Designed miniproteins, single chains, continued (4). Designs and how they scored, part 59

Each design is a single chain, and the fold is of that chain. pLDDT is the mean over its residues in the fold that is shown.

## One batch from the design tools (miniprotein)

Design m14163
Fold by ESMFold2-Fast:
Formats: C-alpha cells, structure tokens, sequence
Structure m14163 (fold): chain A 70 residues (1-70)
C-alpha cells in the first residue's frame, strides 16, 4: 500500500495525473484487502480527483462505502 501511494505522489508531482490516479487506485485496493475501508476511500477519492473517468476507482469506492455501512 505505502509503495503504491509513494509512486502515485511521484507521478502527481510530475503532472502525470492519469498515472498518479492509477497508482492511488492500486493503493486503495491494497487497503481494501486489509479491510481498511476508510483509507481505501481516501486514496480512491484522490484517484478520482486526478482522473474522474477512472471507472475502477469509482467501482472500488462504491464497494468500500457499502462495507462501512454494514
């Protein structure tokens, strides 16, 4: 998780928002595997802020939100 988030921040600093969004999505997915849905949502929101067309991040965020409401 930390490795993907660091990589995402590197690409974000370079203005490569599409690549950064992808890595934030991977970081969020790793937090979901750990059942850390709050951190997953934070990372997936960051991914969507950088690329609103990232359907994978949107789908994972919806899944994480449902897990928090159960």
Amino acid sequence: AEKYEKKAKEYEKKGLNFMASGYYTLAGKEHMKQKDYESAIRLLDKALSLDPTNGVAKALKEKALKELEE
Scores: mean pLDDT 83

Design m14164
Fold by ESMFold2-Fast:
Structure m14164 (fold): chain A 77 residues (1-77)
Amino acid sequence: GIDSFLRAAGLGPEDRALLERISEETGLPLGAIAMVVAAVGGLEGLAAARPEELLQWIGERRHAETMIRLAREHLAR
């Protein structure tokens, strides 16, 4: 389930709120977002990623850019 993906990505409850916000802004399922985060090495990996690296999973550059921006904002706090 989704909680297993979140644990695999090293994510806690505050990080779940970030993933839910990404889902709201992009329309992507929470499970798809969690899978991408796990694939790039967590939220730090996502913040350091290029949009092109995410296109293999999410299909739209604007969604990749939104995910990266929100991850960077989250980690800057």
Scores: mean pLDDT 80

Design m14165
Fold by ESMFold2-Fast:
Structure m14165 (fold): chain A 93 residues (1-93)
Amino acid sequence: SEAEKLLEEAEKLLKEARELLKEAEKAYKEGKLEEAKKLAEEAIELAKKALELAREALKLAGDDKELLLRAIALALRAIGLIIEAKQLLEKLK
């Protein structure tokens, strides 16, 4: 289904965003502040895209409870990652 394809794409983007955030945290610990900032900003952009795809999937899910739960879970994971990355950016100010 179209909703399943959107959720699969959102999961791939969230995986990339999480890896970028891990690299950003590593760069921060190593004193590479400009690298940490760029990686955290890239992680936020990918997570925002994943959130939009999850929202689209939620609209398309209709009465499919399993798809609805997957879309909600993905959206919450994306929001959590954005918050975590923004907290790292605040430390870099």
Scores: mean pLDDT 89

Design m14166
Fold by ESMFold2-Fast:
Structure m14166 (fold): chain A 75 residues (1-75)
Amino acid sequence: MEEIEKKLKEAERLKEEAKTSPDKKKLAEEAKKLYEEVYQTLMLLNQHRPDQKKKKEWEEWYKKKIEEIEKIVKE
């Protein structure tokens, strides 16, 4: 639980920093990696207690976060 929250806060911080940083691409890639790790963890938890509504919510959330990162990198 704490690990997921920590990764999410770090990913959001890196995403925001990427918008104004000279290392935009590096920060964006790191944020993307953290979002991927969170998403994988949530999907594994869903396998233990399947919830189709939660699965769709997390899939949409992850897709949205990746699109935000790609938009930052594209300029």
Scores: mean pLDDT 79

Design m14167
Fold by ESMFold2-Fast:
Structure m14167 (fold): chain A 55 residues (1-55)
Amino acid sequence: SRELVRLETALGIVKAGVDFLEELVKKNPNDEQLKKDLEIDKKLLEELEEEVKRL
């Protein structure tokens, strides 16, 4: 379905963003803003994974 394709695409994008931010946090462990951004994106990824599982 179009909804599944859209959600899978969103998952891929958010997952790539989380991986990128994790790398940045490792290089900048004292950057509180990067840690906050990573936390937000991880929560979004979890929500999107749950949405896909409900389909």
Scores: mean pLDDT 83

Design m14168
Fold by ESMFold2-Fast:
Structure m14168 (fold): chain A 68 residues (1-68)
Amino acid sequence: VEEARKLVEEAEEALRRGDLETAVRKAAESVKLVGGSVSDDAAALVLQAGEAGVRWMVEEARRAVEKA
């Protein structure tokens, strides 16, 4: 799915810029497009974990999109 791949790329770019909130939002949207789900609580917890947590979420989103 091209749109989900674009969202993952946008999340990676936001993470590179230090925009953790945008990175989390874009990663969650990409997962939702491929039939997954990310709760607001899970997204908040990842954001609280900082860059490492957000990087993990973006990587998981990329894996989900590649598997779809």
Scores: mean pLDDT 77

Design m14169
Fold by ESMFold2-Fast:
Structure m14169 (fold): chain A 63 residues (1-63)
Amino acid sequence: SADELVLKALRLYAQGRVEEARKLYEKAKELGASEELLKLAEDVFNGKLHPAEALARAKELLA
């Protein structure tokens, strides 16, 4: 799903694969991923949130 693409983007970012993470984020956004998950990824990209914390919060939102 589009929401799962946001989780993949966050994992890629945590691995230092920033360019791949950004591309996957844009695809997730185009496919209608939830605004809450997209905001978590944006906060990580802007240095406002650690990738590990964003992943934990994203999993809670999907549960």
Scores: mean pLDDT 86

Design m14170
Fold by ESMFold2-Fast:
Structure m14170 (fold): chain A 95 residues (1-95)
Amino acid sequence: NEIKELLEKLPDHAGAWNGLGREYFKKGEYEKALEYYKKALEIEPDDSRAWTGLGEVYFKQGKLEEAKKYYEKALKLDPDNEVAKANLEKVKAAS
């Protein structure tokens, strides 16, 4: 796994932690996904992708207000984040 190999060499690489968060999210391992997204945000608090990932986990858990908050945070950091835009519209439609 190239992401794990990257983290062995560069444990401060926020993008690699974000990638692990996404991998575990796709597997339905939401607790591990949250842990890895939080690791990315400890290194790079302005990582719009990691904030979007947190929103996706909370959305899957039915926590719509938390999901909305994290998508809005992602868009404040990166207004061009199309994933956060699309997901925020889904939360608004579900609310």
Scores: mean pLDDT 83

Design m14171
Fold by ESMFold2-Fast:
Structure m14171 (fold): chain A 114 residues (1-114)
Amino acid sequence: MEEGERAREAGREALEAGRRALEAGDEEGAAEAGREAARAAGEAANAAEAAESLEAARLALEAGREAAEGGRLAAIGGGRGGRRAAEAGAAAGVAGVGAETSGRLALRRAEAAA
C-alpha cells in the first residue's frame, strides 16, 4: 500500500508538470516542467516495481497512466518551446510510457501471485 500511494503521488506530480510544460510561454519554463515530468514519471515506475499487493499494483497502473499523459503533454509543450524544451519533453514522454508499462507489469505480477 505504501508503494501504491507513492506511485499515485508521483503520477499526479508528472501530470501536473506536463500541464505546466504545455502551458509554458517560454523555452526555459517548458524545459524545466518537462524535466520535472520525467523525474516524477521515473518515481512512479520505481514505485510500480516495488508494488507487492494487488491493490498497490492497481494504484501503480493508475499512476502510470497519469504519468504517460503528463509525458505526452510535456512532449507537446516542449515541441513548441525550442530545442532544449523539445529534448526535455521527449524524455518526459519516454519516461511516462515507461511508468505505464511498469504499472501494467506490476498488475500482471500481482494477478499471477493470486
Scores: mean pLDDT 85

Design m14172
Fold by ESMFold2-Fast:
Structure m14172 (fold): chain A 61 residues (1-61)
Amino acid sequence: MSGIEKLEKETEKLLSKITDPKDASFVRAMARHMKRLYEEGLLSEEEVENALKTLEKHIES
């Protein structure tokens, strides 16, 4: 799986756990921003994955 495909899959999994439309909107915007930074070489795949995991923990609670 390519880095972009993996990031998209993890983002979709995160969004499936969110029921609040406002939280879903923020997560979509954040994930899109992180994908852009990854594509531009400013963030590694690991850094994006760690950020998504942190977001998931905050939203689940």
Scores: mean pLDDT 74

Design m14173
Fold by ESMFold2-Fast:
Structure m14173 (fold): chain A 87 residues (1-87)
Amino acid sequence: SEREKLFEQQYKALQGFVEQLPKFLEAHPDLPEELKKKLEELKKEAEEVIKEAEELKKKGEYEKAYELVKKAVEELSRRFEEILSQI
């Protein structure tokens, strides 16, 4: 279905964020500690959203899962850009 495909796209984006964030931190060891903490908080929040989305998917609630992941991608991307602007 269209909603399932849209969900999968956003879900993969969120998974990619969680996967790439530790690599970004390794590549930037000189980042201020406060910014590193903020990035770790974003990772934790992304992981929590992934778990919630998986539970909604198991229940067949693809519309809710899509809206949840879409909002998370938008919010976390905005916050990540704000952190990057401080470097």
Scores: mean pLDDT 85

Design m14174
Fold by ESMFold2-Fast:
Structure m14174 (fold): chain A 55 residues (1-55)
Amino acid sequence: SELQQSLATVDDAIATLRAEYEALRDSDPEEAARLAETIRQLEALRDQIQQQIQS
């Protein structure tokens, strides 16, 4: 389904950004903080998509 494909895309994006966050957290804390906020927003979107699938 389109919702399951969207969920997979969001999960992949979160994984990529988490890896970037870990790479930058000690050397570029300002950029790491911005990545953390983006990850938080994507996790909220993931939860919304998951709820729609379960409905």
Scores: mean pLDDT 85

Design m14175
Fold by ESMFold2-Fast:
Structure m14175 (fold): chain A 99 residues (1-99)
Amino acid sequence: MKKLSPKEFEAQVYLALAEIYVAIAKLGLERGADPEDIGRTLEKAVELAYRAGQLAKEAGNEKLLQDVIDVLRDISELARKAGQTEVAEKAEELLKEME
């Protein structure tokens, strides 16, 4: 495994947390949880993913930035399935900023 810079390590921690919140939201959707609770969980995932993306860009880690883009796409899809349009639109705006 290659040695990570402090920024790359921090970005990976934020990305891992974002992926955990996405997994929680996906499980909630599958189990019929309240759409508003799913929305709140995905809003946290958006914030964490955005922070990971900023750090990945600063570190010049293109693979990590792509992983962040993939997580934001998952957030958008899950938010739309939960009827949380505002969360989906927020994730989509951030995707346009990162592309």
Scores: mean pLDDT 86

Design m14176
Fold by ESMFold2-Fast:
Structure m14176 (fold): chain A 87 residues (1-87)
Amino acid sequence: SEEEKKRKELLKEALELAEEAYELAEKDAEEGKKKLEEAIKKISEVSSSVGDAFKAYLESLLKEGVSEEEAIKKTAEGIAEYAKREL
């Protein structure tokens, strides 16, 4: 179906963005965070509850004093695993 095709496209885009965010986290945390936010937006279009959960996870890591680099990496890993499982 067209809906299934769009869902898979969003998941593939989210996976690519999450992998880019992970690689950028150490070199350019600002750009890494932008890619991560784009990945969360794509996930939210597939499932708003899952997107909200990843957003909350990122926010909780930063509130607990985890570095921006590590918070981006951990959240990106979670998004990548979710996307791979749903593809």
Scores: mean pLDDT 88

Design m14177
Fold by ESMFold2-Fast:
Structure m14177 (fold): chain A 72 residues (1-72)
Amino acid sequence: MSDEQAEELKKELTELLKKNGMSDEDAERIANGLVEALKNGDEVAIEAGLAEIRELLGEEVAKEVRELLEKY
């Protein structure tokens, strides 16, 4: 993943999470964590982030986030 792709993914994730009711602080924290996990191939960290999204915002939002991650 390029730095440009990582920045764009972080922006898209943050906007998606905020649109679904997450605070700016939590959205940025989770988006940063998922981008770093994806860059490092850390499947455990990716699944942990998706589980937190599912708990806070529901399964449909977690699926949208997974689909977005799969594009990168």
Scores: mean pLDDT 85

Design m14178
Fold by ESMFold2-Fast:
Structure m14178 (fold): chain A 108 residues (1-108)
Amino acid sequence: MVEEILKKIDEIIKLLKEMAERSTDPELQRFLKTLIDTLKELKKRIEEAVKNNDEIGLMQELFKLSLLLDEAIKKLREYLAQTTDPELQAMFEELIKKLEELRKLIRS
């Protein structure tokens, strides 16, 4: 389970980087870069908790990730509704789907 969560975080970060490069909107670029940095930090803390056999720490970091995913999905849907670039729209839809899949893994 944790290995699949870490793998999905990496896939999401890769897509976020591609979207940030594609976007010409400075506010969207800042949002995407902030989300990348936050996901990288959470991934590092999850990996550290696993390495240290810290079950409580792992649960806390997964809870934080779950909250981040809820807020990120909400914000991304708002950006999707305002986007007129069909390639960027497709990337938003793929990203939201991957975030929802990750959320389901954490909450299962």
Scores: mean pLDDT 87

Design m14179
Fold by ESMFold2-Fast:
Structure m14179 (fold): chain A 77 residues (1-77)
Amino acid sequence: MISQEELDKATAEIALAVLYTTTENEKVKELLKKAIDALSKGDYEKAIEYLEKALEETEDEEEKKLLERVIKLIKKI
């Protein structure tokens, strides 16, 4: 069975992939791509850094809420 940490990682990856396909902000899209790459490589500190930068770049309140949730989830890993 997959561990809770791997489930949390997979949940974060899915959420970021969905946000990447739906966001119209090119800077946010670039930062999400970098965060997804870092997360897939197990570089959680780098992933959080890119997501915090994406949070500063977006003006969409729903994107901000999702980014904050994903950051918290990665910090639990």
Scores: mean pLDDT 82

Design m14180
Fold by ESMFold2-Fast:
Structure m14180 (fold): chain A 61 residues (1-61)
Amino acid sequence: MEEVVAEGIDAFIERALKGEPMTEEERKAVLAAIDYAMGVPLSDEEREEIEKAAEKIREKR
């Protein structure tokens, strides 16, 4: 499960760096992912949003 979150974080950061248009939910997930990468603990809501986003990325593969 932690691997799914990490994969989602990396994918969202890459999309943000490429300048791809993002939804509000995806933008919030990217900010939460940056906080997590910097060692800030995620709230339950932020974790669920990242997990849901990672699942969507996995489905598009």
Scores: mean pLDDT 65

Design m14181
Fold by ESMFold2-Fast:
Structure m14181 (fold): chain A 90 residues (1-90)
Amino acid sequence: MAADEEVLEAAKEAARAAIEGGEKNGRVEGGVGAALLAIGGAVEEGLTGDGERAAEDFRGAAEAARENGDEEGAEKAEEAARKAEEAGRR
């Protein structure tokens, strides 16, 4: 019932990139918001096993990162979404 290890690791990378991108762009609150969405994706996957719902949460994190001007954070969040979809198919 813990999140898949690959999904959890990808979510950590997405959250870290979101915080760093928010700080770099002077949008700390926006970066925190994107990081919380990435954490929410990992929690969703860990509690429900629903990789498709977790992937939607991670895509939300990617969109929030792009709104903050953080393309790296967006790419990391999209990678987490892909891994969540793969975990849900296993």
Scores: mean pLDDT 79

Design m14182
Fold by ESMFold2-Fast:
Structure m14182 (fold): chain A 57 residues (1-57)
Amino acid sequence: MVSEEAIELLKEQMEKYMTEEEKKELIEELEKYLKQAEAKGNEEIVEKLRERIELIK
């Protein structure tokens, strides 16, 4: 297994080189899950999803 820092850097680098379509699809999926989590009141899940979306954008 690799360090968490290395995984984060890999994610950021991959997303910078993803196609516009791939980024759009991924963000849409995450935003849908975010709305679902908000509707259910799962603040812990909401925070994790927001962080992931911010990392991709």
Scores: mean pLDDT 71

Design m14183
Fold by ESMFold2-Fast:
Structure m14183 (fold): chain A 81 residues (1-81)
Amino acid sequence: ELSEEQKNALIEAQRYGFSRLKEMADQGNEVAKAKLDQIREELTKALGDKGPVIVDKLENGEELSEEEKDLFVKWFVENAK
């Protein structure tokens, strides 16, 4: 299990990464758009209706709820393996 500090650090890093991908996709970068679409599909398959909500929040630099943070961290750790 990750500590609360480690979870917060991971979420902050991911918010930055997702917001950058969204910025690039909005500027017409097809690779960035394809990457965001892929992640959205993967999270939707893994987390159902909460998947797209988490992606939208990360793309917009919004803060995740504790439940959303735990779901994302669990998915990320399992998929990074």
Scores: mean pLDDT 81

Design m14185
Fold by ESMFold2-Fast:
Structure m14185 (fold): chain A 68 residues (1-68)
Amino acid sequence: SKKEEIDRLYQEALAAVDAGDEERANEILDKLFKIAKESIQNGEKELADYALGKIADVIGRLAERRRA
Protein backbone atom coordinates (compact mmCIF):
# COMPACT_ATOMS: atom_id res chain seq x y z
CA SER A 1 0.00 0.00 0.00
CA LYS A 2 1.04 3.65 -0.34
CA LYS A 3 0.90 3.99 3.46
CA GLU A 4 3.42 1.13 3.79
CA GLU A 5 5.65 2.88 1.19
CA ILE A 6 5.42 6.14 3.19
CA ASP A 7 6.29 4.24 6.42
CA ARG A 8 9.31 2.59 4.75
CA LEU A 9 10.56 5.90 3.30
CA TYR A 10 10.05 7.61 6.68
CA GLN A 11 12.16 4.98 8.48
CA GLU A 12 14.89 5.25 5.80
CA ALA A 13 14.84 9.07 6.16
CA LEU A 14 15.20 8.83 9.97
CA ALA A 15 18.17 6.46 9.53
CA ALA A 16 19.79 8.93 7.09
CA VAL A 17 19.24 11.85 9.52
CA ASP A 18 20.75 9.81 12.39
CA ALA A 19 23.76 8.94 10.18
CA GLY A 20 24.25 12.63 9.25
CA ASP A 21 23.60 11.78 5.58
CA GLU A 22 21.71 14.94 4.54
CA GLU A 23 22.00 14.04 0.81
CA ARG A 24 20.28 10.68 1.40
CA ALA A 25 17.64 12.29 3.65
CA ASN A 26 16.84 14.90 0.96
CA GLU A 27 16.55 12.20 -1.75
CA ILE A 28 14.01 10.35 0.42
CA LEU A 29 12.16 13.63 1.18
CA ASP A 30 11.81 14.18 -2.60
CA LYS A 31 10.14 10.74 -2.86
CA LEU A 32 7.79 11.55 0.05
CA PHE A 33 6.91 14.94 -1.55
CA LYS A 34 6.08 13.13 -4.82
CA ILE A 35 3.69 10.77 -2.98
CA ALA A 36 2.11 13.74 -1.12
CA LYS A 37 1.67 15.71 -4.38
CA GLU A 38 0.10 12.74 -6.20
CA SER A 39 -2.21 12.08 -3.22
CA ILE A 40 -3.35 15.75 -3.21
CA GLN A 41 -3.98 15.64 -6.99
CA ASN A 42 -6.02 12.41 -6.59
CA GLY A 43 -8.11 13.77 -3.66
CA GLU A 44 -6.61 11.23 -1.21
CA LYS A 45 -6.67 13.66 1.75
CA GLU A 46 -5.86 11.15 4.53
CA LEU A 47 -2.87 9.74 2.60
CA ALA A 48 -1.64 13.26 1.70
CA ASP A 49 -1.95 14.42 5.34
CA TYR A 50 -0.09 11.28 6.50
CA ALA A 51 2.80 11.85 4.05
CA LEU A 52 2.98 15.59 4.87
CA GLY A 53 3.18 14.78 8.59
CA LYS A 54 6.16 12.46 7.97
CA ILE A 55 7.82 15.11 5.77
CA ALA A 56 7.41 17.78 8.49
CA ASP A 57 8.93 15.47 11.13
CA VAL A 58 11.97 14.63 8.96
CA ILE A 59 12.56 18.33 8.11
CA GLY A 60 12.34 19.20 11.83
CA ARG A 61 14.87 16.51 12.73
CA LEU A 62 17.27 17.70 9.99
CA ALA A 63 16.97 21.31 11.27
CA GLU A 64 17.66 20.16 14.86
CA ARG A 65 20.78 18.26 13.70
CA ARG A 66 22.11 21.46 12.03
CA ARG A 67 21.55 23.45 15.27
CA ALA A 68 23.29 20.86 17.46
Scores: mean pLDDT 85

Design m14186
Fold by ESMFold2-Fast:
Formats: structure tokens, sequence, C-alpha cells
Structure m14186 (fold): chain A 72 residues (1-72)
């Protein structure tokens, strides 16, 4: 149980750092985050792109609903 809890806390911390990276456009901060997580900047950028895709999908859905309601 102890090892599982520590691993989950560590993964949660990494997730928060990745979430911060998804919002950050500063290349220096992206490099720092990548170094802290022990992954490449390229991987951080891939995660950011994935997050942007999710946000874009939500936005598109909201727009589609608005258009559909106007046109019936």
Amino acid sequence: MEELRRKQEEERRKQLILDAAAVTSDPEKLQEIAKELGISVEEVEKYRDERFKELSALLKQAVDVAIERNKA
C-alpha cells in the first residue's frame, strides 16, 4: 500500500506539471519541465498538442450545437 500511494502521488505531481506545460508557450519553461520530468521537450510538446485537440473538440461541439439550434 505504501509504494502504491507514493507512486500515485508522484504520478499526480507529474500530471500537474504536464498540465502546466500544456498551457505554457514559453520554450524555456518547456525545457525546464521536460528536464524535471526526465522526458524530452518533444514529448512535452506532444502532450500539449493532445490537450489542444481536446479543447478544440469541445469548442467545435459547442459551436455545432449553437448552429444546429439556430437552424433547427
Scores: mean pLDDT 70

Design m14187
Fold by ESMFold2-Fast:
Structure m14187 (fold): chain A 84 residues (1-84)
Amino acid sequence: MKVEIFAPVEGSTLVIAEGEVVDVEGNKIKVKSPDAINFRVGDKVKLYIDGKEVEATVVDVSEDYFVIEGLPEGVTLDTEFKPK
């Protein structure tokens, strides 16, 4: 599933990373992305989940993936990670 990561600014539509959600674990998602190296643990990010704006925190970073935490309950690999 494709996901776009936005700047953590209210009302911003600035895409700062694009990737694919490859795993979901509770309130965390693992995103495979060539932009992963640009993130640091503790970074705040914004994404859209079923059209709702959500703020989350980067909790793990690798060369080709990052993990974000703070997602609402019910997120699965079938969830739409896009604005309305």
Scores: mean pLDDT 76

Design m14188
Fold by ESMFold2-Fast:
Formats: sequence, C-alpha cells, structure tokens
Structure m14188 (fold): chain A 73 residues (1-73)
Amino acid sequence: DEMEEAYKGIREALDLYKRALAALMAGNLQEAKKLFEEAIKKLEDTAKKYPSMRSLAQVAKAAAEAEYQSLLA
C-alpha cells in the first residue's frame, strides 16, 4: 500500500524530528542539526517516491527546514 509506506516514511521522519528537538533542548546543537538534516532528507525522499503523498511530505519538510534554519541563525 503506497499510502501506508508513505506514512511510514513520514512517521520515521517525525521520530528523527522529535529526537532533534530533544537534542536541541539538551544543548547538543551538533546532534540536533544532524537529526534535522536526516528528517528533512527522509521527507524529501518520501515526497519523491510517493507522488500521491507529495504535498503532505512537502509541508512536513518545510516545517522541518524552518526549524533547521532557525538553528543556523
């Protein structure tokens, strides 16, 4: 099921995102950046692989990218 596999990819990215936030709260900026990058990459790959879920994956990616850019400021 394409939809189920796409949601799995998004959930995996969400897990990486939550771990990135936890690292950020702990003051581990290097680990947080790495986890945000992995989450963004996972969402990008999911959007490319599952066109029917592309819009949802792109919205999630944009949110993760906004947080990542905030860390660089």
Scores: mean pLDDT 77

Design m14189
Fold by ESMFold2-Fast:
Structure m14189 (fold): chain A 68 residues (1-68)
Amino acid sequence: REEALEIVRKKLLESGGEEEVELLERILAGELDELAREIAAKYNVPYEEALEGLRAALAAIEREIEAL
């Protein structure tokens, strides 16, 4: 699992750079509430909608890690 996570981090660094890796780390660290508030403020969307999107992204990331 940790090795699979390292592969995902490396792929994100190559495609999107350090900002994408930082976003992944924050999602994995459970900072969903803080990220949802930032996204809601930046894109003028409801907090609940941003939080739901982040939870779906985390679930997708966890499924990818388990599949590797």
Scores: mean pLDDT 73

Design m14190
Fold by ESMFold2-Fast:
Structure m14190 (fold): chain A 58 residues (1-58)
Amino acid sequence: MDPILTLPKEEARKALREATELANEEFKAMDLSSLSPAEQFALWVELFDEKLKELASK
């Protein structure tokens, strides 16, 4: 069950924006030189999902 689905629409929008910003900042700070482009994308998606769930549960 995705915690974001329990939030009002406005709170969900805020969480999406904040999760995107947090995921981008963390992703930029990482050394990705050992990863393929597909692995880099998968890692960003995992970071985004993690941040989104954290924000939705707060």
Scores: mean pLDDT 73

Design m14191
Fold by ESMFold2-Fast:
Structure m14191 (fold): chain A 68 residues (1-68)
Amino acid sequence: GFRETLEAIAEELARDPRFEARLEGDDRLVIRSSGSVEELIGLALRLIGDYPHLKVTVEGDVITVERA
């Protein structure tokens, strides 16, 4: 389901020290970068490509992933 998809993304990102991913409720994943803006944008583009039915938003050092 949708929540399981967000959990899978969060678990994958937990293995990358450049990013911290947190679930907010059952419908939103918030990702923060401790690295560069370029690394954050690169991740956002990969998420858009891999999950085209999700809404991916980038604001500053944060990516938000939610239902489109």
Scores: mean pLDDT 80

Design m14192
Fold by ESMFold2-Fast:
Structure m14192 (fold): chain A 55 residues (1-55)
Amino acid sequence: REEAIRALAERAGVSQETAARAADLAGMSAEGVRALAEGVDPASARAAVEAALAG
């Protein structure tokens, strides 16, 4: 999960703390976080992080 969060943080252009908080709020598994980090473009990854943080 830690490695998946790092990958998401790098793809979305946010801190690991921000990516971890977004994943927790969205109830994402490690596999879900990795799929988001690797399966979508950076803008879409960032939008998903921001949507999760907004509630």
Scores: mean pLDDT 77

Design m14193
Fold by ESMFold2-Fast:
Structure m14193 (fold): chain A 112 residues (1-112)
Amino acid sequence: NRPELAQKMLEKIEKMKEAAKNIDLETLLEQAKELMKLAEEMGDKELQQLVNATIQLAFSIYSESVIKKWLEQGKEVHPSVYEGLEKNKDLIKKLEEQTERLKEYLEEVINS
């Protein structure tokens, strides 16, 4: 059962990232809730922390995708938005490292 849960979690991570890039907030929220439920069923607090980081990554990608779309549409944005994008870029890098750790953990569970 744990390998099957881990496989489903990997699928939810990819669906969340795709939804975030496509500015699909409804799918992003649904996949995040399902991923958290699967993590709860696994019963591991470290896993839950990595899942929280992965969800934060997806929302950070979503925010960047929204702002990029505004800029493509020629919308004027406050200068603080560019500062926010730079900070978000650094946050995304750190969260991507945590997400990679989650994927490695899940792959180990599948191979066990």
Scores: mean pLDDT 85

Design m14194
Fold by ESMFold2-Fast:
Formats: structure tokens, sequence, C-alpha cells
Structure m14194 (fold): chain A 81 residues (1-81)
């Protein structure tokens, strides 16, 4: 899960830099690690919902909203430890 957190932080920094391709790549790596983890399904679904919203915001060019949803995903993952 520490590795998934690192990828979400990298996705947030990529989004701040306007590097959408890297942001999406890091989000995919984080989602894969979270999917393979022993986290409760409820927690995984909450994180995936925030990642979906971040992706939609990136697609719309709303980088501030994308960063907000990435921060929410990070918070959920940190609390689930």
Amino acid sequence: LEEALKYLEKAKEAAKAGDIKKAVEYMKKAAELISESDLPLEVKLKIFEELKKALQALAAGDYEKAIEHLEKAIEILKKAK
C-alpha cells in the first residue's frame, strides 16, 4: 500500500504540472496495486470512485478538481491502514 500511495502522490504532481499522460499512468499503477491488496472491498470502491472522478476532471481540463479527487483518494488510503 505504501507503493500505491507513492503512485497517487506522483499522479497529483503530474496533474499539477499538466502532464495528463503521466498522471493517468500513475493512477493506473495505484489502482492496480489497490485492486490486488487485502483492503476491504468498501474501501477499494471508495478509492476507485475518487480516481474515476479525478480522471473525468483531467479529461475536462479541470486540473484543480482532479487534484482534489486525488487528495481524497490519498486520504482514504491513509485512513485504511
Scores: mean pLDDT 85

Design m14195
Fold by ESMFold2-Fast:
Structure m14195 (fold): chain A 61 residues (1-61)
Amino acid sequence: MSDEEKVELLVKELGISRGLAEALLKYYKEQLPEEEDPEEILKFARGMVEGEPFKSKLSTV
């Protein structure tokens, strides 16, 4: 699975911007460069997006 396909998966499944998806994928690869499982990447990205820091955007309108 290519990096572009992983970014598209994150955008589609999490409803986030491509820029955020690319940043999350880059950060994940820096922590776990040998992991290529798209399900593990999706779990990581979902946890980051659903975390408190990202929900603050909803309270600002």
Scores: mean pLDDT 68

Design m14196
Fold by ESMFold2-Fast:
Structure m14196 (fold): chain A 105 residues (1-105)
Amino acid sequence: MKKEKLIELADKLAELARRDAEYYRSQPPSPETERLVRAFEALARHAEQLKKDIEAGADLDVILASLIGMAHFLVLEGPFPEEAQKLLEELRKLSGPVTATVAPL
């Protein structure tokens, strides 16, 4: 179940990153826009590689941490932060309890 869900979320993350790249390609050309396009394209390729790593038996906790980091980047830098936040929340649910404290104050 965790493996299949990680593949699903990696697919959604790769798709969102490609949409982010296309958004910036539609903007007026600038060094920042070109940098962002390359960054989102690289992130989409990384997410696709992580899917292959899951199939090859990689550590799912390492994969999950990488996907969380990528989703967080899309929240901060992408034009669709609400969609990225939803993916981030789904990924965080898969990490389980990261601490014994379920209510930090």
Scores: mean pLDDT 80

Design m14197
Fold by ESMFold2-Fast:
Structure m14197 (fold): chain A 55 residues (1-55)
Amino acid sequence: SEEMVDNAVAMLVELARAHPAQAEELLAAFARYLASQGVPEEVIEEIVRRFREAA
């Protein structure tokens, strides 16, 4: 859902602010976590795209 994508992006942005040197590693770890929970690849790609637009 759009709300889940919005919340995921907001969380990633806050984590990247707290740990800027690890931002890419955190993004990759989060993407792997979502895939392990059965989140569709297209939803994960949307979260990554929106995070990069926000950063």
Scores: mean pLDDT 79

Design m14198
Fold by ESMFold2-Fast:
Structure m14198 (fold): chain A 89 residues (1-89)
Amino acid sequence: MSDLIDEARKALEAGDYERAIELAEKAVQENPDNPEAYLLLGEAYMKLGRYEEAIKAFEKAIDSARKHGDPVLQERAEKLLKEAKEKLE
């Protein structure tokens, strides 16, 4: 797996949400079909209150997870997508 994914997760856990976004974006640039990178990107946007960007990231995570046959990540991204949409209501 990309080192960028592990670094992005550590940044997210440390509360460094802007760094988590930067690292997840780099991971997406290297592999556009990485559902984990889109999931981390969406989670970081959620923490920053950037709900519209979070929605877009989670939608991409769902699409990528479906392509890779990852139902666990797909379901997680779908739940987070609903949560992000509720924040905009």
Scores: mean pLDDT 85

Design m14199
Fold by ESMFold2-Fast:
Structure m14199 (fold): chain A 58 residues (1-58)
Amino acid sequence: SMSEEALRALERTILQALIDGASPEEIRAKAEEELAKIEDPEAQERAREIIEKALASL
């Protein structure tokens, strides 16, 4: 589905930013851009959880 594709893009974006040595602020900004593409409310909530867990792990 489009939502699952967007969630995979979000995870890939976060991983790539970490590999590139981006700051937590830069990672959040890139992740929020991917979140904005998600229209499904359930997928949006999952995306927010992914972002917060990733940033908390830094």
Scores: mean pLDDT 83

